# Designed miniproteins, single chains, continued (3), part 82

Each design is a single chain, and the fold is of that chain. pLDDT is the mean over its residues in the fold that is shown.

## One batch from the design tools (miniprotein)

Design m10827
Fold by ESMFold2-Fast:
Structure m10827 (fold): chain A 89 residues (1-89)
Amino acid sequence: MPVVEIRASEVGGETTVAVKAPSEEMARKIAEEIRRNVKEAKSAFVSPARPDTVIVRFEGLSSEEAKKLVEEAVKRVLPDAEVKIVDPG
């Protein structure tokens, strides 16, 4: 079962969500899904430093709302994925 890790942070009214995919190919597919179908996302791209990681930015949404939208997008690309929410706790 593929595992996807989601982390979110809020700074200055912007919420950034990092999505660690099981592969670079899956990261590209997730970024594409978010760009096409998550209207609330200001940007979505694969990290140049970590090609298995997607960076998604939202403006005016809470971390909880942003994580939910990203999790739904991940489930559309990878329905069988285990989504692990990683809080910096």
Scores: mean pLDDT 82

Design m10828
Fold by ESMFold2-Fast:
Formats: structure tokens, sequence, C-alpha cells
Structure m10828 (fold): chain A 73 residues (1-73)
């Protein structure tokens, strides 16, 4: 994993952690999906372009992984 990609994923996890601590479960989930999508789009620009469906799928994976990591703490 590239250092830049890892930094983007770490920043996404931090933002999602803050949202889970401050917002309702629904609002935190909606925010996590938005951050995941934005992060996937940025990573797509670095590594080579994903399709729109690929960005959406990867964004959901990023959001889910970040939520799981925070909830296991």
Amino acid sequence: MDDEEKKLLDEATKKIREALNKLSKKDARDYALKIGYQTAKKISEIRGPLSDSGIDTYGKIIAGEAINKVLKE
C-alpha cells in the first residue's frame, strides 16, 4: 500500500471515529459512506481510475472497515 493511500485511509478512519462519537448512529453511518466515497475517489486518482461502480463499491468497503475498526476499540 502506498504511503499516500495509507494516509488517506487513516484520515478517513479518524473522521469516521469522530462522527461515531458525536452523531446519531444513522447520521454517523451516512457520513461514513460519504467519507468512504470521497476517499475511494481520491485513491482512484492516485492508483489509476476506477469505474463509477468501482468507486462506490470501494467507498462502501472503506466506510465498513473504518466502522468495524472503531467499534472493536
Scores: mean pLDDT 80

Design m10829
Fold by ESMFold2-Fast:
Structure m10829 (fold): chain A 85 residues (1-85)
Amino acid sequence: SEREKALEEVLKRIKEALKKATTEEEKRYLEGLIKAVELIRQGVSREEIIDTLMEELGLSREEAENIIKAVEAAIYGELNRDLLS
């Protein structure tokens, strides 16, 4: 599906960024993005994703919310690119 292709492309871009990340802060943020994409792909609710990011990665609620917003924006951007192409 187009949604699955968008999720795969977003995940690919994040993994490429993780290979280039040099700071522990950047790596932690990108790992959070990867986890959020995987949970979204599995159909996990927004609130459960936030709780998982806080519990497994030690992120604050604000950091977890910012991560899910960033992932949602990236997915939306990829879907709109394919729709307009």
Scores: mean pLDDT 81

Design m10830
Fold by ESMFold2-Fast:
Structure m10830 (fold): chain A 85 residues (1-85)
Amino acid sequence: MKEEIDKIVEEAISEVTRIGNRFAAEAEQLGRPDLAAEIRAIVDETIAELKSLRDEKDVNKVKQRAAALVTATAIEAIGLLLEGE
């Protein structure tokens, strides 16, 4: 169980990192290094939240929360790029 939770958290961290790197690169292509920095900060906050899930005992709840955090991070990054401010 603990190993399964750790694997879910590690996979979610990898996914959030990949999403963050992609959107940060896109922000830099738009000439917005400030947005790239903000996206990286959101990624770091999400990684900290994902790491806290290692203390959970319910694998299904960890899966649901990890998926929600990954989805929320993607939405926030897209929102920043769409605002273009």
Scores: mean pLDDT 83

Design m10831
Fold by ESMFold2-Fast:
Structure m10831 (fold): chain A 60 residues (1-60)
Amino acid sequence: AIPATSLADARKLKVGDIAEFRDNLTGEVLLGIVEKIEETETSVTVTIRHGDRIYEAVDE
């Protein structure tokens, strides 16, 4: 997956939401669909699809 930064509060996101994020490799701000969320006590990992690309954002 491509590393990303969620611009929305990841703990408020749900699968199927449209999320705004930054591509950490290009710096581009994009919108995508949340396909998966994995939560721990200290972090949230959000998997976001933008077109044919998969992004992974880790938020604490």
Scores: mean pLDDT 79

Design m10832
Fold by ESMFold2-Fast:
Structure m10832 (fold): chain A 116 residues (1-116)
Amino acid sequence: LSQAQALLKELESNIDNLDKVVQEVLSKTTDEELKERLRQEMLSIRGSLTGLRKAIDNRDLQAALQHLDALLQSLDNLSSLAKTITDSALKSKLLSSIGNSKQSALQLKAAIQQLL
């Protein structure tokens, strides 16, 4: 679990960075439908991350995997939304941040699966 705790901290840091990039996109876009969808996916990501932290703290590895799968799905949804952004610099920045978060989540998932 010490490795899972360290990887969770890395994932939390990457999600905090992702949130900052999403806030930048929200401040620079005028597409209200896109803004609402970005906000909803970030709320889902934050909710899954909170559930994941509690599951790991409680050593509930099955619950942790369920929250990670939900988080990965929300990251994939966010990636699809990012691809609709017309500003190429913002799009690339958001996709890069999503990629970092997805990589951290997959590393944590692999570590938890090794503990089962």
Scores: mean pLDDT 91

Design m10833
Fold by ESMFold2-Fast:
Structure m10833 (fold): chain A 63 residues (1-63)
Amino acid sequence: MVEKLQALLAMLGVTQEELAAQPGKTLHDFLIGRSADAQRWLEELGIPPSTTVASALQLLQQE
């Protein structure tokens, strides 16, 4: 999951620094502005639309 999330963020041109600037937003709200397909990709990764950017950053850093 983490590697696929990283690949999705890279494909959409999103950096961890950009995410860290808006930790209170949901990942869905952040990414839907980049691509209409973002919601589908998050669902395929098993990430709920209510997941916050802060929670996603923790997932990316849990390696």
Scores: mean pLDDT 75

Design m10834
Fold by ESMFold2-Fast:
Structure m10834 (fold): chain A 84 residues (1-84)
Amino acid sequence: DKSKKLKEELLKYLDEVVEKVKAEAERKHSGTEEEEIILDYLEVIKENVERYLKERKEITEEDLEEFKKGLKETEERILEYIER
């Protein structure tokens, strides 16, 4: 099923973004309130993506591309916040 593979690819990409952002937050802000805020924000993003995939029977390649673009933009914004 093409849709199943696209969902798996999106979840894998999400995990890669989350792990990268977590690593940078730990590197610069380990044990701080700022790290907690970033981790909470990542949980909200994960929950929203998982909810979207649960509510939709099928997704398209266009959906995957739009989500990847949004996640990349979100990653860049969080990394900018971490570098403050």
Scores: mean pLDDT 81

Design m10835
Fold by ESMFold2-Fast:
Formats: C-alpha cells, sequence, structure tokens
Structure m10835 (fold): chain A 85 residues (1-85)
C-alpha cells in the first residue's frame, strides 16, 4: 500500500537546471523514486512546496515554514528545520 508522494528539487551544477525528484512513501515509511526530470527553478520550487505541504499536513506536521521559501535552497533549509524539531 502506497501512502504519500513528495517532490525534491536538486540543482545540476553542470547544466544549471533543476532536477525534480518525485518520491512515494510506502506504508512502511520506505521512500521509492517514481520520476526524475529537469524543470525550471520556479516550476521545481512550486511543485516541491505543493507536494511537501500536502505530505506534512497529512502527517500532522506544520508546513507554514515552507510558505516563506523563495528558492529551492530556502525550501531545503525549511524542511531540515522541520525534521530537526
Amino acid sequence: MKRYTGAFALLDPETKKWVLLVVEETEEGVLTELERRYAPEEEALAEAKRSWRALLASLGLDASALEGARSVEELAAALAAISAA
């Protein structure tokens, strides 16, 4: 049984394109990669924020910190802070 999906955004330093990684979380908490593709930074940020907000909300976690992120770097920092709390 599959439970949740989320998106991660990574910068490819050679092409300077954002790589959008779509992952699925199983009922056992195992993350499985569903898709990997290049995307513009603005699209990657929007997709990642939307996916993570939905995932965190479904887990009962506060996703408010993600709304302030204006870049993929800031989004990653916000996610790390949530994980550390």
Scores: mean pLDDT 69

Design m10836
Fold by ESMFold2-Fast:
Structure m10836 (fold): chain A 88 residues (1-88)
Amino acid sequence: MMEAVERLVEGLARALGLDEERRERLREILINAGGTEEETRRHAAELRELGEDAAHAGPVVGVAELIEAVKRTIERQEEERRKRLELE
């Protein structure tokens, strides 16, 4: 499982031109979100079915959903940060 996630993260980071730091944040978001592990596994399986180069060939259904999951996680983290600042 983890290696499939790592390959997706690396593929997406290369396709999007992310810096090493941003790539690590993407990896942490996918892994540390907890609830996204099953979705990531399913998306990895879909990419394998579409072909070996699918991970960095461009946006596909599995990759698009993975990106959406990352966006939602980022949005929630940003909202929680704002909440934290308000609480302080």
Scores: mean pLDDT 53

Design m10837
Fold by ESMFold2-Fast:
Order: C-alpha cells, then sequence, then structure tokens
Structure m10837 (fold): chain A 107 residues (1-107)
C-alpha cells in the first residue's frame, strides 16, 4: 500500500504509535496537496496506513476522529484510513475523487 500511495503522489510525512481503546496501533501518515483547477485553492489530504489489519471498527473510528481533529488544526481537509489491504486503496481513490468533486462544486 505505501508504494501505491507514493505512486499516487502521496508523500510519507511521519509515523506514530497511538493507544486506541487500550491497544497500541502503529500508524504511517501520508499527505498529498491538491489544487482546485477552478480557483487555484490548495487543499491537503492526509491518509493513515495501519500496520495491524486486525484493528476493530471502533478503534478505526476513534483513530479517524483523532486524525481528523489534528488535520483540521493543520488546515487539512480530509483523512482516510487503510488497514494494509490493497483493496482498500481502490475504495479510497473513489472517496478522494468524490471529495475533490464536492470541493469543485462548492466553488
Amino acid sequence: IEKKLEELGFEKVGERTVTLNGKEVHVKLFEKEFVNPQDGEKVRVMVAVLDNPELDDESKLELLKMLSEEAKKKGLLGVAIFAGNPEHLERAKKELDELLKKLEEEK
């Protein structure tokens, strides 16, 4: 997944260990900058990759909330989470495309 994110233009910006519901989770963070073609506005999106695919849905949701709050503080507009499965990358591409469409329509 990491190599595919890099091929999509995402750059690795860090790694963290967070405790979610009593479990330690290792997270790798990737970011990509997008430019809205209509107004030239710059938007950064963060993607989190999990080293443990067995993370439960509650812990994933808690991680997403934590990362979304941190992204807002940094001026980032989106966060997505992957559990290391290549199939999740295809879904995230579609969700990212929909996010970009919404940003274009609102301007």
Scores: mean pLDDT 63

Design m10838
Fold by ESMFold2-Fast:
Structure m10838 (fold): chain A 95 residues (1-95)
Amino acid sequence: NAVNTLSSQVQQIIDTVQQVGASQSTIDQVTQLGSNVLSGVVDNSQTNDSITTQNNATNSMSLLTHLTVQLLNQDGSDSSPVQQVGSQGVSDLSS
């Protein structure tokens, strides 16, 4: 489902941030952002239909990707792998 897919994609973003050699503070910030977006989608899924939940998950993945790219750019780390993972995650959630 969209929640399980988002959870997997959030973990993949965190793993990718670690792989590009980001600072621990950047890893911690991305982990917190991922936790926050996932919690928001999970909480809203209790009152929303499956289409609304899928749209929320897709938008949350897009937001997480953009914020993570900004954090990596400030950190001086390569953001390209995160952009690729994020694009794939949005595609997976929107299909």
Scores: mean pLDDT 83

Design m10839
Fold by ESMFold2-Fast:
Formats: structure tokens, C-alpha cells, sequence
Structure m10839 (fold): chain A 91 residues (1-91)
């Protein structure tokens, strides 16, 4: 258990670092925190493993193509949201 949350956190941190390098630390951290918050809201509204897996795949795709601050922020957002949803499901 917790594998989806661990992978989501890994992708979120890597995306945040990329967004921070290209767009500034506040931008990268902001994207991560927004993803985590939105992920918890989605989990409270009934999002589960399937949504976490979908967001994890979006984070992987964004990170693989992260040539911009926006792509890094997208990876941070989706990775953070996936980790939050998976963490709530596994609780």
C-alpha cells in the first residue's frame, strides 16, 4: 500500500523543482500546494484509486515533456493531487 502516493509525491517534487528552476520557487511551490489541496477536495467528493492513477499518468506525461515552467507546474499539480487522493484512499 501507498505506492500510488509515493509515486505521486516523487513526480510532484520533480515537477515542482523544474517549475521552480524555470518560473521561481514561489511558482513551483504554489503549483504543488494547489495540487495537494485540490486532490484532498476531490477525495472528499468521492475520487478514488482510478482518479489517482489518471492524475499520476498526467503527471508522468507532463514531467517527461517539461521543457517549460508551465509543464513542470502541471507535473507538480497532478502528482500532488494524485498523492493526496491515494493517501486518503489508503487511510
Amino acid sequence: GGELAKEGNRLAIEGMKKAAELGGVTYGVGALLRGIGDGYDLALRGAGREEAEEYLEKAKEALAKAETAEAGAEAAYYGGAAAAIAGMVDA
Scores: mean pLDDT 82

Design m10840
Fold by ESMFold2-Fast:
Structure m10840 (fold): chain A 84 residues (1-84)
Amino acid sequence: KVEQYLELARKLRELAEETRAAAETLKDPVLRELALRVAELALEAAERIEEAAAAGDVEAAEKALAELYEEIRRLGEEALARAA
């Protein structure tokens, strides 16, 4: 449903704001940059999902969400490799 994707976009914007705020508390520059990048990706995905949902394009909204998950997964893998 279009309404579900609009709600998801709002939650992603909230997540981006919370992640950015959390990043400002991090003293490790690598972790701070990672958190800021996650916030940027969430905000970008929220905008794409909002546009797709407003146009009634559920497929485009789902693709934007899938791409976000894949990018976050890759960033998580990089973070774990750096922590090891």
Scores: mean pLDDT 80

Design m10841
Fold by ESMFold2-Fast:
Structure m10841 (fold): chain A 85 residues (1-85)
Amino acid sequence: SAARAEALERAVEEALAGLRSSLTPEQQKLMDDWLAKVRAATTPEAVRELEQEFIAELRKLGASEDLIQKAQALGGMLLRAQELR
């Protein structure tokens, strides 16, 4: 339903802001690049692959396991949003 899609979109925006505020400037640049690619993605499979790439790069920049878990949770929400479109 439209109401469920709107609620998910708001939850995504809040999760995006929360994650971004916890990131270093280098990790924020990775997040910005990842989000641009997610917006251009046309399939759920592409969104899933982009999440895997983002998580791998975050790990290279020393992101904590707690931060990785938050990023994965956001990735799941973005995948759900893509499936509803």
Scores: mean pLDDT 82

Design m10842
Fold by ESMFold2-Fast:
Structure m10842 (fold): chain A 85 residues (1-85)
Amino acid sequence: AVKNESGASTLVDLLIDLENSLKEGDIKKALDLIDTLSSQLPDLVEPSLIPEVTNLLNDIKKSLSEGDIDKALELINKLKELLSS
């Protein structure tokens, strides 16, 4: 699912930072991290997975705009599972 080992490390670090930002209630930082992930997807993720990852990131952004932190965390876990396959 991940393009290379360096990309996998970057994805894991960004996802951990995203989860921590949400646990701290820092929605602005969480949104900035999602934008960073979206911009780097072609370098981090196989092309066949980009549409599914992009959809999950958009769903996370929507959940955050609605204040639904629990749903955002669930979607992050789905993203982690997708990227670890």
Scores: mean pLDDT 78

Design m10843
Fold by ESMFold2-Fast:
Structure m10843 (fold): chain A 66 residues (1-66)
Amino acid sequence: SKLQEALKAMGEGLKASTDEESRLQMVKAGEALIKGDIEAAKKELEKIKDEKAREGMEKGLKAYEA
């Protein structure tokens, strides 16, 4: 499913990130995607400062919207 593909991509970014705030923001974004709230997920993406976490989140959103 698109949601499972998205969460997998986000999980890879989360695993690669060492920034706790960015990891927390990715968790919140994943929770929003599980609820179908794409706008909330995109808002959390804008807060992510860690490059690896942001890349994972961007890949996740693209997979979800595909």
Scores: mean pLDDT 80

Design m10844
Fold by ESMFold2-Fast:
Structure m10844 (fold): chain A 73 residues (1-73)
Amino acid sequence: EEEKEIDKVIEEIAKRLAERYVKNMGVPDEEKEKVLEERTKALVERFKKAYQKLIDTSPELKEILKKKIEEMK
C-alpha cells in the first residue's frame, strides 16, 4: 500500500506537468484530453523507471523519501 502512495504522487506530478505542456502548446480543446492522457502516461512510466533505478542504487534513499513525503502532507 505504501507503493500506491508513491504511485499517486508520481501520477499527480506527471499530470501537472502534462497540463502545463498542453497549456503551453496551445492544443485545441478536442485534443486536450487525449494529449493530456498520453503525456501523463509517458511521464508516469518515465518517473517510475527513474524511481526504481534510484532505489536499486540507494535503498536507504527510499526511507528518506518516505519521511520527506510524510512531512509534506
Scores: mean pLDDT 74

Design m10845
Fold by ESMFold2-Fast:
Structure m10845 (fold): chain A 73 residues (1-73)
Amino acid sequence: SEADEIIKQARELIARLRENPLDVESMLKLNELIQQLKEIARESGSEKYLAEANKLQLEAMDLASEQARLVRE
């Protein structure tokens, strides 16, 4: 499904960001995919996809915090 493909792409971007925390382009793409997944979850009423989108958002927030920390050092 489209949602499952988005989740796969988001997971690949998270893995990339863990290796390269300062990759702003990958962070922007990750946030776009999370918002798209949230929209799909809202339109379909899928609690599963909403939960996954929220989980991905928390991971993205942790990565953004690490990115901000590294920029200050």
Scores: mean pLDDT 85

Design m10846
Fold by ESMFold2-Fast:
Structure m10846 (fold): chain A 63 residues (1-63)
Amino acid sequence: SFPVVKSVERVSEDVLEVTVDNTGASELEVAAVAEGEARSLGYEVEDVEVDMEKGKAIVTLKE
């Protein structure tokens, strides 16, 4: 199923931590949702690293 964003936290100047309900989702779906959320908030995304065990995506921002 499609992952649902639960929270977005800016943990540093260049990094967002996106917490996702990833039940039934693939890593690619989690990455896509996290990138989409960051972009919707006005950020330019450089990289996305997914932790499926924790239901988190680490989004590196480009400035």
Scores: mean pLDDT 82

Design m10847
Fold by ESMFold2-Fast:
Structure m10847 (fold): chain A 70 residues (1-70)
Amino acid sequence: RRAQLEEELRALEEQIAELKAMTAEEIKEFIQSIDPSIELSDERAEVVRHATIGLLEAAKAFLEELLRKL
C-alpha cells in the first residue's frame, strides 16, 4: 500500500508540473479532447488550469498526510 501511494504521489507531481507548463491553447485542446462541444476562451482555459492545479495540490497534500501516518 505505501509503495502504491508513493507511486500515485509521483504521478500527481508529474501531472501538476505538466499543467503548469501547458499553454492556454494546450488546455483548450485537452478539454476539447474530453468534450468537443466545449468552447473555451483563453481566460476560461486559465481558470480551468488554476482550478485543476488546486484540486491536484489538495489531492497531493492528502496523500502526503496518509504517507506520514503509515
Scores: mean pLDDT 77

Design m10848
Fold by ESMFold2-Fast:
Structure m10848 (fold): chain A 61 residues (1-61)
Amino acid sequence: SAMEKALADRIKAEIAAGRARIEELMQAKGLSRVEVYALIGTSYSLEEIKALLKKEEEKKG
């Protein structure tokens, strides 16, 4: 339908914009794609994400 097409077109545009931001963060901060996804997909800051990952690594041994 026209509504479904409009929604799909909007999502594609937002994905393209998000991809550019993801690539910029990977390059600027030396982050993996997974780390960038965690950063943009959560309410945590980059510093908070790094602290959480460090704590989890220390717990695992």
Scores: mean pLDDT 65

Design m10849
Fold by ESMFold2-Fast:
Structure m10849 (fold): chain A 64 residues (1-64)
Amino acid sequence: MEEKLLERFRKTAEAALNAVKQGWLSEEVGKLAERMKELIEQGKPIDELLAVRDELRAVVEKER
């Protein structure tokens, strides 16, 4: 279960970083996506990843 969730978080972070690179989303989204990648690489608990995901979604929703 966790491995599939981590893969989804990685995909989400990659998609967000790509959108920032294209100029569609702000640097704030980029920072949250980078934070998500760091948490995955450091093996931080799922709850921290969920918190960053929720922040990322809120910022993306505001910038649309």
Scores: mean pLDDT 77

Design m10850
Fold by ESMFold2-Fast:
Structure m10850 (fold): chain A 88 residues (1-88)
Amino acid sequence: EPVSDAEIEAKTREAIAALKADEAARAEFRAALPSLKFSSRGMALLGEAVRLYLEGKMTDEEMLELLKATADGVAAFEEKLRAVKAKR
């Protein structure tokens, strides 16, 4: 079953809460989140990143890099996620 945008957003909030990032990093992500929500591809990639992070297959640092990449758009996020996956 396709994961809904609302479910991806909820999982994203869980990952952000679990990530021991500082307040500035959380603020950066919140500012960028609307741009991801206007792309079904962006939401799917975000959902994959959240899943990997919650499964412990991604470090706090790798997740923080991905969250920062959201400010540069969906293509930048996808490239960063691909790079993280390639390390494994």
Scores: mean pLDDT 64

Design m10851
Fold by ESMFold2-Fast:
Structure m10851 (fold): chain A 61 residues (1-61)
Amino acid sequence: NEEILTKLFTALVNNEPISSSFFLEALRALEETPLEKIREIAKKVGLPEEDLDRFLKAIGL
């Protein structure tokens, strides 16, 4: 799950397109990962907390 979330957050930081198939895989990884760990991974990648919170709200988490 950490690898998938690292890839997702890296794509978000770089404004890279995310395929629907990868997005579904990433949603599963988000649901399986504790919020504290999600925030930790986002921090390592350099995704701002505000951007993470906005993203999570947009997808219903």
Scores: mean pLDDT 82

Design m10852
Fold by ESMFold2-Fast:
Structure m10852 (fold): chain A 101 residues (1-101)
Amino acid sequence: MIEKFREVLEELERLLAAGEKFSSKTSLEKLREIAEKGRELLLKEGLEEEAELVDELLEKAEASTDPERQGALVMLAALIGLEALKKAGKLDEVKELLNLV
């Protein structure tokens, strides 16, 4: 089993659960920050295709008038960014991103 991926998912679940107790807006802001900083790290590592995908998802989220669709796109952007960094062996960068929010 992919233990480190599970650790990252459990940390995201904790952030989402904490955010939901206060506001969905706060949870989305944390996920957006993870996605934006993840994109910067992906570009630094030469993972341009993955960085472009994260950017596209964030842009679609910004253009969306549906709050549920916006939240789903931001969450997907964050997850793709974290997954791509993990796959590139950048586990310390993944942990750093999760600690930023």
Scores: mean pLDDT 70

Design m10853
Fold by ESMFold2-Fast:
Structure m10853 (fold): chain A 75 residues (1-75)
Amino acid sequence: MEELRERAEKSLENAWKQAKALAERYGEAGAKQGIAMIEETGRAAADRLREAGDEEGAERVLKFAREKIEELRKA
């Protein structure tokens, strides 16, 4: 269970780093693409955690994704 949470967090961290790079390179268009990527990655990770019976981990992953999306919107 913890291993799935750590993998989900790393996946989202990688998506966030990619989203930041896209925003820096392509401005608003890159930020929109990055946000979509974080949303999709977060949903997939949360679904995987729920299938494993980890409701708390799924909520944590979705919260992390929301926080990173808001950070990109604020920039």
Scores: mean pLDDT 81

Design m10854
Fold by ESMFold2-Fast:
Structure m10854 (fold): chain A 96 residues (1-96)
Amino acid sequence: GAMELEKLIEKAVKIAREAVEGLYESTASLEKLQELDKKFEELIKKLYEEDPRLGEIAKKIYEEAKRLMSEEALTKEEAIKRAVELGVKLALELTA
């Protein structure tokens, strides 16, 4: 229902923002990137246990955020917007 979709969108947006912010801050260090990867792996596992849809959204957001951050043409702000857009799209598709 609409309430379930709104909550899923809210969580997806938060995950997208946190993923891009963390990756942007970690790009200067392989060690920091590996630490972030582990933290997101643990987060995704927990989310799959709570809601498989949210786990799938988080996994896809993190994968795309990594791709966006590796693309030199994107600023942090643009990467956040793109990751948020993907999160919203996935929430809509998984609740249809």
Scores: mean pLDDT 81

Design m10855
Fold by ESMFold2-Fast:
Structure m10855 (fold): chain A 81 residues (1-81)
Amino acid sequence: SSVERVLKLFEEAKRLAEEGNFVGASTSLLLAARELERIGAPQSIVDEARALAKKVEDGAVTPAEAVKAVTAIAKRFLEAA
């Protein structure tokens, strides 16, 4: 399902961030944001995923902060669904 695809992309972003692969983590977050937009998720959640992808790419967050932020976005997405 589209929901499962979004959650898989968030889990991949968390794993890549923990591994220090910030480019991979950012890419997975951008793919998740695109899928969220395609399925009509709230714009606030799409914007949060895109903003986090940019922060991760720019090195503006630690791996732990990135994992926490992805978890928070995923929780809001599930509550909105």
Scores: mean pLDDT 87

Design m10856
Fold by ESMFold2-Fast:
Structure m10856 (fold): chain A 56 residues (1-56)
Amino acid sequence: GPGAEAAAKGGPAAGLAAGWEAIKQGHRDLGRQGVEAARAGDGATGGALGAKGSGA
């Protein structure tokens, strides 16, 4: 995967950076889904999606 390839090329720090980028992408997507839930008047669903982004 991308983290393994990055680690092979640039060492463990590169692998960690690739993993961190994947986490940030997940947070962006879950944040967008939370906004959509909030527009529907469902703050609880938005909060759950945000929590998934934090923990995943």
Scores: mean pLDDT 59

Design m10857
Fold by ESMFold2-Fast:
Structure m10857 (fold): chain A 93 residues (1-93)
Amino acid sequence: DVPTIDDVVAEAKALLSSMSSEEREKALDIIRNNKELFSTSLRYSKNKEEAELIALYFLNQRKFNVDKALKDLIEFLDAHEAKVIREAVEKSL
């Protein structure tokens, strides 16, 4: 099954816990300096911190290749949006 936003956030938190403080600072700096990646991560995030966690998950999956991470993130968010729409329709029945 496709992971949920909550699953991605939980995995990213676990990843941050496994990183050194220096590695965490470097990863967050990459995210914050990549406007497209960060703004895309904000689409379904409640706040900046959640957006950074989502971005970190996809960056880690692609070995910190920003372009590939952004592509995966867009595909994930588009799939998540479709799923949310389907669930909303089912709840309306």
Scores: mean pLDDT 79

Design m10858
Fold by ESMFold2-Fast:
Structure m10858 (fold): chain A 90 residues (1-90)
Amino acid sequence: HMEEEMRKRAEEIIKEYEELVKEGKLSEEKYREIKKEIEEIIENNPETVTFENLQIYGISVTLLNPDPEELEKWGKENLEKRLELAKLQL
């Protein structure tokens, strides 16, 4: 139950992030907030951190780690591909 709830939260955060990227502008403030929220979920729920959860969070953090300007070059298609790969490994 907790792992499913955590996964659901991560997916919701990722979807919001993807929508911002799709709209062509992701503010640094919003980027920082999303990144911090994902990091807080991991830190506050270490007992739920599994290989599956770590992969989802790893993708989220990796995608958010580069400068937002570089994310526009990756495009929505790349974001969706990475998320799909995470699901296949679960």
Scores: mean pLDDT 55

Design m10859
Fold by ESMFold2-Fast:
Structure m10859 (fold): chain A 66 residues (1-66)
Amino acid sequence: SLLEDPNFTEDVLLAKEVLELQADPSLEAFLSPEKIAALRARYAELKRTKPEFVALAEKQPLRLPP
């Protein structure tokens, strides 16, 4: 179950943050290039290992699933 993953909230928030950066690239001005690269790398790994968390972030832009 997705809810049984101890990193569920953090992983969904990570996916949401990357999706928000993709939707509005101007937000990158508030982050270092190293931070942006790290976020994208973690997102790619999350999409590979836990694609369901990415799907949940895409469906709920304003609220996380329980």
Scores: mean pLDDT 69

Design m10860
Fold by ESMFold2-Fast:
Structure m10860 (fold): chain A 78 residues (1-78)
Amino acid sequence: MSEIQKLAAEIYELYQQLSPEKQREFEAYVQQREEELLARAREIQATISDRDEAMARLRELLLQLLRELLEYLKELLE
């Protein structure tokens, strides 16, 4: 199982444990971070001419986002 798949699975499990109110808070946070991720992905594509390097940077960005989402979910459960 990849790191991305592991993080996604943990996020899904924790999300299901949230109250409806906290699920709405998490969804709002996800939407905000999605907009930021898309903006940064566009910058990477505009500045990095090597496709393999750009893909590596995009993968790193996705992993960082998933870790941030997981940490926020843990905070919402406390």
Scores: mean pLDDT 81

Design m10861
Fold by ESMFold2-Fast:
Structure m10861 (fold): chain A 76 residues (1-76)
Amino acid sequence: ILGVKTETITVEKGKTYTYSGSFDVPEGTQVRVLVFDEDGNLAEEGVTQTDANGNYSVSFVPPKSGTYTVVGLALG
């Protein structure tokens, strides 16, 4: 099962931000999360799994305040 979601977040430097997303996929589906800064540079990368409701979360400590783009990839 494959899925992609892209969201924009606004965060504060040095404060842990927990991003929460969901996919219509089975529990235990691997999700790769990529976080890009305003300039398109990769700021964070992680891998997690969906729960029984398709929900997942990742935590990130931003190196700079501003707007970031979060890309979630559900892997089959």
Scores: mean pLDDT 80

